# Ledger of designs, part 44: designed miniproteins, single chains, continued (5)

Each design is a single chain, and the fold is of that chain. pLDDT is the mean over its residues in the fold that is shown.

## One batch from the design tools (miniprotein)

Design m17591
Fold by ESMFold2-Fast:
Structure m17591 (fold): chain A 62 residues (1-62)
Amino acid sequence: SGAEKAAEAAKEAAKKGDAVAAAVSSYQLGRLGDRELGLKGWEAGTAGDAEKAAEYAVKAAE
């Protein structure tokens, strides 16, 4: 599904230091199923932690 591709996009955003893009990807993944993990990723990314946001996005896609 699109969830795995969105998780990969979050990882690439984190690799480039784009915390906002990682946060948005995590939020979208939360809407697709895992709301709690998606929200945690959005909170981490909006706080500037791109790597943590991507970790939550990957978990939300599982």
Scores: mean pLDDT 79

Design m17592
Fold by ESMFold2-Fast:
Structure m17592 (fold): chain A 75 residues (1-75)
Amino acid sequence: NDLLNLLAVHAANGNEEGTRKYAEKYFKEGGSPEDVAKVAEALKKGGNEKAAEIVLKAGKEQDPKSKSIEEAIKK
């Protein structure tokens, strides 16, 4: 998914605004919170903990009750 890839790239560059915009588009098109949580996990495993936080924050703003995003934040 191109939107999910753009979200990840913006987060990796510390661009909170860009990450939020692409998270909004991704969820509006029926994207899953599970995929957003997976992107954050991949970023954290790659040593990009700040980028993972940016992704999870943007995902939580779109779906504040997602169990997948909540569990990823608690890691």
Scores: mean pLDDT 81

Design m17593
Fold by ESMFold2-Fast:
Structure m17593 (fold): chain A 71 residues (1-71)
Amino acid sequence: LSPELEREVRRAVAEIYIAVSIVTGGEIDLKKVAENLGIPLEEVERLAQEAIDAGLLRRGSKPGVYIGVRR
């Protein structure tokens, strides 16, 4: 994979992590997602912001941690 395509794949995986948190009501640590996928935290935060604005994610107990809204 080219670096550009590799970044696109990593971004898609980040979107999947966010979607799983929304569907399951589980926690997601955006910093850990960014670290594990090797993408900038700002990019993961941007992807999560749409879900936050839609009310699908709420703030967790720590900075950068969010929880899918189950109700």
Scores: mean pLDDT 79

Design m17594
Fold by ESMFold2-Fast:
Structure m17594 (fold): chain A 114 residues (1-114)
Amino acid sequence: SLVDEAMERLNRLPELTPEEALQAALDFVDKLIEALKKNMPREEIRRLAYLTVALVNEAVDKAKSAGLITDEEAERVRALAGRLLQAVDDNAPRETILKIAEELKAELERMLAR
């Protein structure tokens, strides 16, 4: 399952380079976007979103510690990740959650393009 894959990637994050960690986070944001588009059940979306945000926050912390991204870029991504979880917890419309996930994807893609 996507949830099991996200758990495995979280457990392996300490072994990854900062760039690999950011790529893993981006890959799971993409999987969350696809799950939203395929109308996956809300409870599964919630579990996947929480694991994806954990991956994103850990990857951003690794990238910041390595000097690959600025404190401002890290805080921007953390703010988007927090809004994603709030939208999921508030049972916001799927389109609202999807929009936030797509904004999070764009920020991670921008970080990897540098």
Scores: mean pLDDT 87

Design m17595
Fold by ESMFold2-Fast:
Structure m17595 (fold): chain A 95 residues (1-95)
Amino acid sequence: MEELKKKAEEYLKQAEENRRKVAELAKEAEELGDSGGAALLRKMAETVKQKIEEAKKYLESGTPEDGLRKAEAVAGSAEMARDFAQSLLDSVKKQ
């Protein structure tokens, strides 16, 4: 029980760290002249933020298993968003 909650909180912390990284990469894309890419990354960061808030709500009001599942899914989505953001920035730097 306590272990599931702790693991869910760790996933949400990872998701928040990756969301912050996507926002940083959005600023870098803007500075490199990729305004479209920057806008896309900002939207992705906002989507991750909304999913984090939803997962926190499930952790508070749902079962511990549902909260963990939601937190894990959000962490995965945030990691994918960060990896995409890094790939986009790397592509812009090569051009």
Scores: mean pLDDT 84

Design m17596
Fold by ESMFold2-Fast:
Structure m17596 (fold): chain A 63 residues (1-63)
Amino acid sequence: SVAAQEAAAMALIREGAAAHAAGDLDTAIRLYEEAVRAAPPGSVYQALARAELARVREEKARA
């Protein structure tokens, strides 16, 4: 169901944010990539996961 996809994406976004806050950029990238795949296409959760993924990838590129 869409609700199950949204719940899964939210959980992965939360885990990705925790990994990012801990400085584990590789884990954050993996979790946000999983969130993009889990989220319903065109949803606000897919857009949020893509934005966070781009942010963490840019941070890693500067490291």
Scores: mean pLDDT 89

Design m17597
Fold by ESMFold2-Fast:
Structure m17597 (fold): chain A 82 residues (1-82)
Amino acid sequence: SKAEEIKKEIEKLLEEARKEVKEMIENNAPEEEVLKKMEEYMKKLSELLTEALKAGMEVSEALRYVGEAVDIYLEARAELKK
């Protein structure tokens, strides 16, 4: 289904976000660059979630992906704080 296809895109996006943000932090990228990259991923996720909900994804499943993205963001912020 279209929702299943979008789900795979969301899962891939979140995996890419985790890997890229972790690598940026390990390479001592500036805080501003890491936060900007997270904002770019969050914007892409928002677009995919909108399409997924239109395609019939359950709200509970969409909220789970939002929670995962928030966790990635908060972990990145904690690492940048030292």
Scores: mean pLDDT 85

Design m17598
Fold by ESMFold2-Fast:
Structure m17598 (fold): chain A 66 residues (1-66)
Amino acid sequence: MEEAIQALREGKFDEALEKADEVDRNIILAARDMGFSPEEIAELLERSHRVRKLVPESKAWARAQA
């Protein structure tokens, strides 16, 4: 999943979307629609990944996001 963040830092949106899971893909698309830069989106993904490591499951993380 670090690979999606690296692709964003290189400006390769398509590659980032291919390497991203469903959650990361949704974050990339939403942030892009809001006008965030690739670097800003990469930072959002890094924060998302840290939060997911602190919760047992992605479902628990999704509930915390709401």
Scores: mean pLDDT 71

Design m17599
Fold by ESMFold2-Fast:
Structure m17599 (fold): chain A 60 residues (1-60)
Amino acid sequence: MRDQAVQHTVLAANAAMNGDMQKMEQHLQKALDASPSDELKEGIRQAVEDSVRFAEEDKA
């Protein structure tokens, strides 16, 4: 279990949905730093990217 990586991923996604890109970048970086594997890092990047995309689609 990787609580820090998961917690920061959720916070990054929530910041993206709120339009706070600076906070999103900060939490994304912390999630990546807390990740123990390349597979988890890729999953974190994908999840945050999907959240940004969904937030953009909701506004458009």
Scores: mean pLDDT 75

Design m17600
Fold by ESMFold2-Fast:
Structure m17600 (fold): chain A 59 residues (1-59)
Amino acid sequence: ISEKLLEILEEMEKLRKELEKEGKVKEKVYSKEVEVVDRNGKKITMRSAAGLEALKEGG
């Protein structure tokens, strides 16, 4: 039924909006980390303490 489809669409839009809102709050809690591909093609997490420690041990 068309009305049901419209309701589902609206619910999905609401979920998306809430996910964006939650993402903003979670960003503060998780200490946002961005996954980037190294020049060597290795994936690393920016702002990762582990990445910094690995660099220290390698140097």
Scores: mean pLDDT 55

Design m17601
Fold by ESMFold2-Fast:
Structure m17601 (fold): chain A 98 residues (1-98)
Amino acid sequence: MEMEKEIEEIKKKIAEAKAANPNMTYEQVLALPKYTAEQMKLLYEKLGNLKLAERVEEAVEAGAHNLEQHIAYELRKIGDEIDKEIAERRARELAEAL
């Protein structure tokens, strides 16, 4: 798809959401529209977050339809990874105590 078209569609969606709800924070405005995977990738690239851009398709398959839902998915995944690391460390401590 043409990048310029996707960027213009993203800008239009954000502008329309902000115009309809001017009292919303920028973060709330970004949560409102449903974005395609390509549009979310472009948004992350513009924000300088190339790693999140690479993970968009995985999050979309998991049911994420906008940036807020994708961020929530990634935060949950990070939390699960931290919990796993804590569990592995605890298991190692118990093994050393035996």
Scores: mean pLDDT 67

Design m17602
Fold by ESMFold2-Fast:
Structure m17602 (fold): chain A 88 residues (1-88)
Amino acid sequence: EYLEKGKKLFGKEKYEEAIEYYKKAIEKDPENAEAWFNLGVVLRKAGKYEEAIEAFKKALEIDPNFEEAKEGLRLTLYLAGKTEEAKK
């Protein structure tokens, strides 16, 4: 339920509220790789790249074959690197 509420808030671009609901989902089930993945996605959209990287790594620690989390991690690392080098 918390995970679904977070997804709806994310769709409305209410990133801070979505983050809070994903954190509640993780408090209920800390080994839910999907909740950690969704937290990483919303943190990335909010520009919180370091926190997003940690969330994706946690999802992969729980489920090492989670392909979407591998892709999310790669994209976020790329965006973090470009943000430091290519500010205009």
Scores: mean pLDDT 82

Design m17603
Fold by ESMFold2-Fast:
Structure m17603 (fold): chain A 75 residues (1-75)
Amino acid sequence: AEFDEAVALAERNVAEHPTGLPVDLEAGSILAAKAAGEVLNKHKDVTDPEEQDKVIEEAAKAAREALTAFRNRLA
């Protein structure tokens, strides 16, 4: 719930202040954190260290993809 609210606020702040770099950076960070968090929550039952490493890599990939999508939206 808190993350969904933070993402909605970040998206709204970007829409209202698209030229404010500090606001854009904060919004991008929140979106990346949300994407990573969703991957981690999906695999929360993973206890094997090797599988946990894969989950971390997948979370990092999701965060990078979210940042790329965010940059494309600002362009």
Scores: mean pLDDT 65

Design m17604
Fold by ESMFold2-Fast:
Structure m17604 (fold): chain A 77 residues (1-77)
Amino acid sequence: MLEESERLLREALSPEVIEELRRVTEELAERLGLSEEEKRQVFRFGAVVHMVDHAPAREAVEDGLAFLRGIDAAIAR
């Protein structure tokens, strides 16, 4: 599943967009102390948002972060 998803992302998104999504995800993850698993989820969600809504990479990653944090907070309760 993960390998297929990554292949689809590489085919659907340009390498430049993938690199930008990773760069923004890494920057925000360092600032917010995200785990490696959380970073991967944020990146994947950002990629999906970019593909579906054509959102800029930064906004897509920020939306992914907000979504992940909402879920994480709910699970922690």
Scores: mean pLDDT 72

Design m17605
Fold by ESMFold2-Fast:
Structure m17605 (fold): chain A 72 residues (1-72)
Amino acid sequence: MEEKVKKLVEEVLGVKPVTLDSSFYDLGGDRNTRLTLVNQLEKEFNVFIPVGEKLQIETVKDAVDLIKEKLS
């Protein structure tokens, strides 16, 4: 799970390396970049994430935790 999320973040942002502690602010991600990332995660894992929850994601770990929650 975590490796697949990290790979997707790297692909969307075009930046390596990415760790669970990586902040989207440090990676150059703004609000629109976060929405794009989470939209790709929805497609990849076949889950639904409301836009309000998408905007609460600050780190790669937050994205992993959100996907794990939706898959449970």
Scores: mean pLDDT 77

Design m17606
Fold by ESMFold2-Fast:
Structure m17606 (fold): chain A 73 residues (1-73)
Amino acid sequence: SSEAEALRQEIEEKSRKMLEAARKLGDEEAYKLVEETKRESLELIDKGELEKARELFEKGAKEAENRMVRKAL
């Protein structure tokens, strides 16, 4: 569906930016968290579970962001 394609593109774009940020900070744990969250979210999209995919990605992305902010302090 168009909704699934749009969500997939959003997840891929946001993940790319977060992976770049984690790499620049040298935060290997945040990098791995983003990769895992991206993978699991895309798997949920493939199963047609779009709402669950969005929720999982938003949660994982926030956890990775909070981790990187804490490391940068």
Scores: mean pLDDT 86

Design m17607
Fold by ESMFold2-Fast:
Structure m17607 (fold): chain A 115 residues (1-115)
Amino acid sequence: SLEDILGLAELAGNSETIDEVISQFLALLEQLAAATSGELREAIEEVLKKIKELLRNAASIEEIVKAFEEAKELIRRALRALGVPEEVIERIEEYLDKAIEVIKKSKETAELHNG
């Protein structure tokens, strides 16, 4: 439901750890894949597989961030296709931006520790 989607985005945006952000973001993508069909569903399923593969292979934070930015664009497209109001899409996008910032900050912390 839209309430479940908004709730998952809010949880991701209010998460303090990478693991929490990733968990909620993946749950949001899975919910949207189930709610969509055709080409858009396939694109969401492909980005889900890509993110899970990057995580399994301990990929760089930069690669993970790029994959989540791609996922964010697909989420916007899915929400529009589902008839979600633009004001709600903008609110979801703000939570997703906060979630991606948590991942980015982890890279900065690691670089500062090794510099």
Scores: mean pLDDT 81

Design m17608
Fold by ESMFold2-Fast:
Structure m17608 (fold): chain A 74 residues (1-74)
Amino acid sequence: MEELREKIEKLVEEYRQKRKDLGLPAPSPERRAYLRDLIRRYTPPEFKEIVDELLEKGYDPEEILEALNKLMAE
């Protein structure tokens, strides 16, 4: 569990750096709500607890989605 959490946090941090470098604006509240729902639908059961914890901590849904996409891509 710890290795998976560290991997997700690393991917989120990498995406944050990329967003900052590109000067991308924060998503709208409507888009955040949509992405939050989308993440919960696409999240495998194994990651559901970690994703819910990150969302509760105030992580950006877009950052979490990007991390999950990279983690699930082979």
Scores: mean pLDDT 71

Design m17609
Fold by ESMFold2-Fast:
Parts: structure tokens; C-alpha cells; sequence
Structure m17609 (fold): chain A 63 residues (1-63)
């Protein structure tokens, strides 16, 4: 279903975010994480989306 595809794409973006963060690309990792959160929200995974946005904001504040 469409929601499953949104979750798969969000998971892909999270893997990309993790790679960016490991490479020291904090701004890119934060942006990818926020995009993943948007897709989780569209899929109805509101709690996951909120948690990711909070984590992304903490990463940005620490950089």
C-alpha cells in the first residue's frame, strides 16, 4: 500500500542520514532526518516523526 512505500522511503532517508552524520556532514544528516520525519508523518507514524524532529533539532543545536 502507499503508506508502506512512504515508510520504506523514510527508512532509506534515515540510512542516508546516518551515513552523512558518520561522515561529519551534520547539516546534511539533519536535513535528511527531517525529510524522513515528514514521510513518517504522511504514513501516520506521528510519534516516530516527532521523535526524529526533536533529535534532528538537538543535533543542529549541538553543531
Amino acid sequence: AMKEKLIEEANRLLREAQRALLAGKVEEGVALMKEAARLYEEAGKTEIAKGLLEYADRLAAAA
Scores: mean pLDDT 85

Design m17610
Fold by ESMFold2-Fast:
Structure m17610 (fold): chain A 56 residues (1-56)
Amino acid sequence: SAEKGLEAARELLEKTGDPRGATAAFGQSAIDAKSQGNEELAKEAERLRDEAWARA
């Protein structure tokens, strides 16, 4: 599910501390959420992507 993808992206950031990798992972989560029609999850993933990008 898209929700599981977002959690995996969060775990990636927590384990690696890599904002570049996190940006890509959250970006993919947003795309997956949009594909599944989950607009709320897509907005959350895009917010997390933008926060990671600002730190990259």
Scores: mean pLDDT 79

Design m17611
Fold by ESMFold2-Fast:
Structure m17611 (fold): chain A 57 residues (1-57)
Amino acid sequence: GEAQKLKEEIERLREEIRRLEREGVRAVIAGDQELAAELKERIEELEEEIEELEEKL
């Protein structure tokens, strides 16, 4: 049903956040401050999207 679709979407977004977090750690280690900042901003956008989807449950 609708709740199952929302849960699946939330899980997909959480997996994307985990991927971006790993990329962010690598960017910080490499000294790429610009990339690290961009990835952090993208993670925050995805976290906000998850919050909106969770409110629909």
Scores: mean pLDDT 86

Design m17612
Fold by ESMFold2-Fast:
Structure m17612 (fold): chain A 61 residues (1-61)
Amino acid sequence: MLVKGIEAFRNKDYETAVKYFEEAYKKDKTPKILKLLSLAYKELGDEKKAEEYEKELKKLQ
């Protein structure tokens, strides 16, 4: 899941990237995945979701 999400992100397919990152997040709630979700949602222009994942990332720090 994570690898496919990163490939989609590199291809600027942010919708697909978020889907794969969300699947990875369900399995493993890690700072890396939270950072990737925040970045992907920011690229999509979904600032609210990007902020929500940034907030979750801060709770783990």
Scores: mean pLDDT 81

Design m17613
Fold by ESMFold2-Fast:
Structure m17613 (fold): chain A 89 residues (1-89)
Amino acid sequence: STRELVERFAELVREAIRAALAGDVEKARRLLEEARRLAEELPEELRPYAEAALEGVELAIRGAEEGNVTLLVGGALRAIGALLDLEAL
């Protein structure tokens, strides 16, 4: 169901953010790719929220790679905000 896809997507994004915040860039990238594939299965109406979450994860990963705390935290907050919007429907 769409709800189950959203819940799985949200968990992958949350795990990716946790990995990025921990400095585990390789794990964060792997989880981001899994989330990106799952996002393709979401209805078109939900894709903008999923895309915002994925962009937030990408920013967080780059922040972790560059040692840029502002980018890391900003990316994480963007991803979490997008997930809250997606889950609220």
Scores: mean pLDDT 88

Design m17614
Fold by ESMFold2-Fast:
Structure m17614 (fold): chain A 79 residues (1-79)
Amino acid sequence: MSKAELVALLTAGAILVVGAEISSRIESKEEALKELDRAIEFLEEVAKKAREAGDEESAKKAEELAERARALKAELEAK
């Protein structure tokens, strides 16, 4: 996997997190939680692929985005 492919996957993951944030305002809480779970799973897979490719920087970025999604999920569950 190239650096450009990893950047594209990270961008897709960021879009998923932003989409879940927007969905939390428009859709039900349950739908937003489902989208956040999808984003977390996707970003964990991206982090794994980045590590397999030897790109620790991209793996860290994917993990940071996954942690952001988890924080948003916890915030929504607390409301």
Scores: mean pLDDT 77

Design m17615
Fold by ESMFold2-Fast:
Structure m17615 (fold): chain A 55 residues (1-55)
Amino acid sequence: LTKEELIEYFKKYFGLSEEEAKRRAEALFAALNSDDELVRKLAEKELEEIKKKMK
């Protein structure tokens, strides 16, 4: 999943604006790179759910 695909997903699924979708996508990528293992696991679960819904 690219950042652009995530932005499009958040716009379509959550009805977010371009700016809000971009912020949420950036937050998800930041969480995936977090030093907190729990935060990373939660971000990975969200990413898996996004991938399932994009199919």
Scores: mean pLDDT 79

Design m17616
Fold by ESMFold2-Fast:
Formats: structure tokens, C-alpha cells, sequence
Structure m17616 (fold): chain A 68 residues (1-68)
């Protein structure tokens, strides 16, 4: 079973790919899933890993906002 960290990074990578091809609907959907998974992950992730994942998530959210 993949870890929450692995699942979150996969969602963020797929969201970046969707943004690169201009598929904003798919990117938005993937980001919504990533936010939900990150919130659940906060129960089990240590602070340093959570901070790194939040930085990745914030980067993709910023790119999505700029593309809208």
C-alpha cells in the first residue's frame, strides 16, 4: 500500500502534467484530492515532511491560480 506521502506526490505530479497541457478541470480535481489527502496525512506525518509536502502543494496551487 503506497504511503500518504507517495500518494500525495503522485497527485501533485499528475496535476502539474494536467497544467502543462492546459487541462485545468483535471488539475483542479487532482488538487482537490491532494488537499483532502494532505489534511488526513497531518495526523501521521511529522512536521518536517508535512512542511515539505505543503510547499509542493502550494507551488501547484499557485500555478493553477495563474492559469485560471
Amino acid sequence: MPSIEEQLLELLERAREALERGDLETARRLMKEAVVLFSEGLKVLDGERAAALLEELTEVQERLREAE
Scores: mean pLDDT 81

Design m17617
Fold by ESMFold2-Fast:
Structure m17617 (fold): chain A 64 residues (1-64)
Amino acid sequence: GAEEEAKGKAARERVERMRRELAERLGVPLSDVTGGSVLVGDTAVLRAEAGDEVLEELVPVEDL
């Protein structure tokens, strides 16, 4: 529904921000940074990876 779509969009926007921060920090193209989100119970695990560098954030779904 619309609420689930809004939560998904918010999670995606956070992942995209994390990817940009990591890309700028490492001086690599954004395309070299992998990003994703997974639900573990009521917690969204947001992750961005580039080479050996990993940025991870745990966000309650209620806070999305």
Scores: mean pLDDT 78

Design m17618
Fold by ESMFold2-Fast:
Structure m17618 (fold): chain A 61 residues (1-61)
Amino acid sequence: ISDEQLAAIAEALGVSVEEARRIAEEVYRRITEEGLSEKEVAKELGVSEEQVRLALRLYLE
């Protein structure tokens, strides 16, 4: 993930760049490597399902 993509995620989620990095990496890892659903990842990270979906989309673009 690029710094520009990370900044875009931070702005979209309304969090700091540091928090955006943590959220994006955990979302991507849990969904792609562990096969967890958006709902399960949202519950584990304490964020909304919409935020999980947005982070995943921005991480893949």
Scores: mean pLDDT 74

Design m17619
Fold by ESMFold2-Fast:
Structure m17619 (fold): chain A 77 residues (1-77)
Amino acid sequence: SEVEEMIEKFKKDLKAVKEWVKNSDLSEEDKEKLLKAIEEAEKLIEEAEKSEDEEEALELLRKAAAVVQEAFKEVLG
């Protein structure tokens, strides 16, 4: 389904972002904040994968995106 494709892409994108954070010149404190947000987003995506309701899955994906966006805004913005 389209939702399953969105989940797989999001997981792939988060792995790439996680690698970028680890290799960045950010402070250890900022890296920890971003990695924690990414881990929270990964948990929300796992909940989305387990959801039987497509609308619930989409809400969980939106929450995951918001968590990452807010953390990056605080650190980089």
Scores: mean pLDDT 86

Design m17620
Fold by ESMFold2-Fast:
Structure m17620 (fold): chain A 58 residues (1-58)
Amino acid sequence: SAEAEEAAREVRRIALEGGMSEEAAEVVGKIARHEVEQGADPEEVVRNARRSAERGRV
């Protein structure tokens, strides 16, 4: 779905900004897309990714 794809792109972007490798960012983006496709709130998925990136940013 468009929402799942948008959430996946945003999560991948956040992961890269937070210092993850391209390979890791792609994996978390795919997980985010899957979660939204399974009924997760896209906004919650993105917020969780932002919080993780902020905590892991050194």
Scores: mean pLDDT 81

Design m17621
Fold by ESMFold2-Fast:
Structure m17621 (fold): chain A 55 residues (1-55)
Amino acid sequence: GPEDLLDLNELKKIAPLYSEEVQELVEEAERLFREGRVEEAKKLIEKATKLIQEE
């Protein structure tokens, strides 16, 4: 939903401060959202969030 899109935009802003893996996951999630593949994008957002918490 709109909340997921806001979380993605926030992740995009902070991703450059974290690992290349986080950046790649965020970029792929954005691509999937643009393609309408929302559930797949949400899974990548969850993975990126977990990696951020570990860094």
Scores: mean pLDDT 78

Design m17622
Fold by ESMFold2-Fast:
Structure m17622 (fold): chain A 56 residues (1-56)
Amino acid sequence: MAEQMRAEADEVMANVDKYDKKAVAEGLRQAADFAENKVGDQELAAYLREKAAEIE
């Protein structure tokens, strides 16, 4: 469920303070790796990595 992974990433971003930027970014990068290697969704992985970079 690629759309579900995107929604979860957006929820995590909305619920984390600026102080926890690195924790959110790490979580998004782990989710991106999972999406690419386990789900096979390269676009979802790219989206998650882009969001992680935007936070940092």
Scores: mean pLDDT 72

Design m17623
Fold by ESMFold2-Fast:
Structure m17623 (fold): chain A 95 residues (1-95)
Amino acid sequence: SLVEEAERLLGQGKYDEAIEAFRKALEENPDDPRAIVLLLYALGLKLGNSDIVRKALELERRFDEAIARYGPDSPEVKALVEEARKLIEEAEKLK
């Protein structure tokens, strides 16, 4: 999948290529929790911004807990997707 390809690129330190691949994954599935949190993480790594990286890792934990407790199609998971989108928009303003 595009997400798995983006994760491989991210693991190789190819942040720009990983970001592009995660963006393409989100064009196909805008509500994919894995793609959205890893996009935020990749942006944080590219920017060298430890606060963004920390927020991405905390969101990953919260997504895992919400999916396990409420299911992937729950309003709780959808709220986390919207929170992640706002953080991505903020990260993109930082350059």
Scores: mean pLDDT 86

Design m17624
Fold by ESMFold2-Fast:
Structure m17624 (fold): chain A 115 residues (1-115)
Amino acid sequence: VIGRLAAFAIEVARLLADPETYERITKRINEIAAIQTDGYVDPSITDEERERARNTPLADLIAEVFKEEGVLTDEQAEFFKRKLDELSRRMQQRPLTPEELVAEAKKIAEELKKL
């Protein structure tokens, strides 16, 4: 679930952000996902940052990244977090295919633009 939720958020960033901001969001989300799945993480990440990432739901951290990088307003970030929580629950039952992930990301990006 974690890897698929991260991939979904990265696809939304590709649709909403400029290329430089997209690269930063991709790096940050992949680092969070790696921490939560005991994968390799950049040694520059502090123990405090790792502990926060382990103890915070991925949806909350993703929404924070989009907000901090200036892609989403506070209202848009709160909406996005709710959609990520919904998708996380759905993916516990069945993972999304790559095609479904892209289609869902496009729908959520369009909804965010209308806020």
Scores: mean pLDDT 80

Design m17625
Fold by ESMFold2-Fast:
Structure m17625 (fold): chain A 73 residues (1-73)
Amino acid sequence: MALEEELEKKYKELKERAEKDPSSRKEDLIEMAETFVELSVQAARAAGLPEEKVKELEKELKKKLEEFKKKLE
């Protein structure tokens, strides 16, 4: 619960920061996505998911992150 609220707050802060500097928006979007992957993996561990499932989630999220980076060029 607290971790989900922290994730939501972090997302909002990064989005607001990206909107303040349009010239770095692409870089801020990538940083936001990387931060989401890190926090999602930490949240999964904190929630008591087995390490095997956490590793699967991390691998899947990192693959999605790389696809996202490619779409942004």
Scores: mean pLDDT 72

Design m17627
Fold by ESMFold2-Fast:
Structure m17627 (fold): chain A 56 residues (1-56)
Amino acid sequence: SALDEELERLEREAVRAYLAGDYERAAELIVKAHTLRGEEERGRREAERVLQLGTE
């Protein structure tokens, strides 16, 4: 489905950003992917964790 394709795209982009050290972009994509699954709160927690890696 279009939703599944969008989710796969967001997840791939998030992993790619994370591996490139772009934690801001990775966090943004993580929130968006989790929100599409109905897991917004979980997405926000994971994004905060990723952002801390770039700010410490």
Scores: mean pLDDT 80

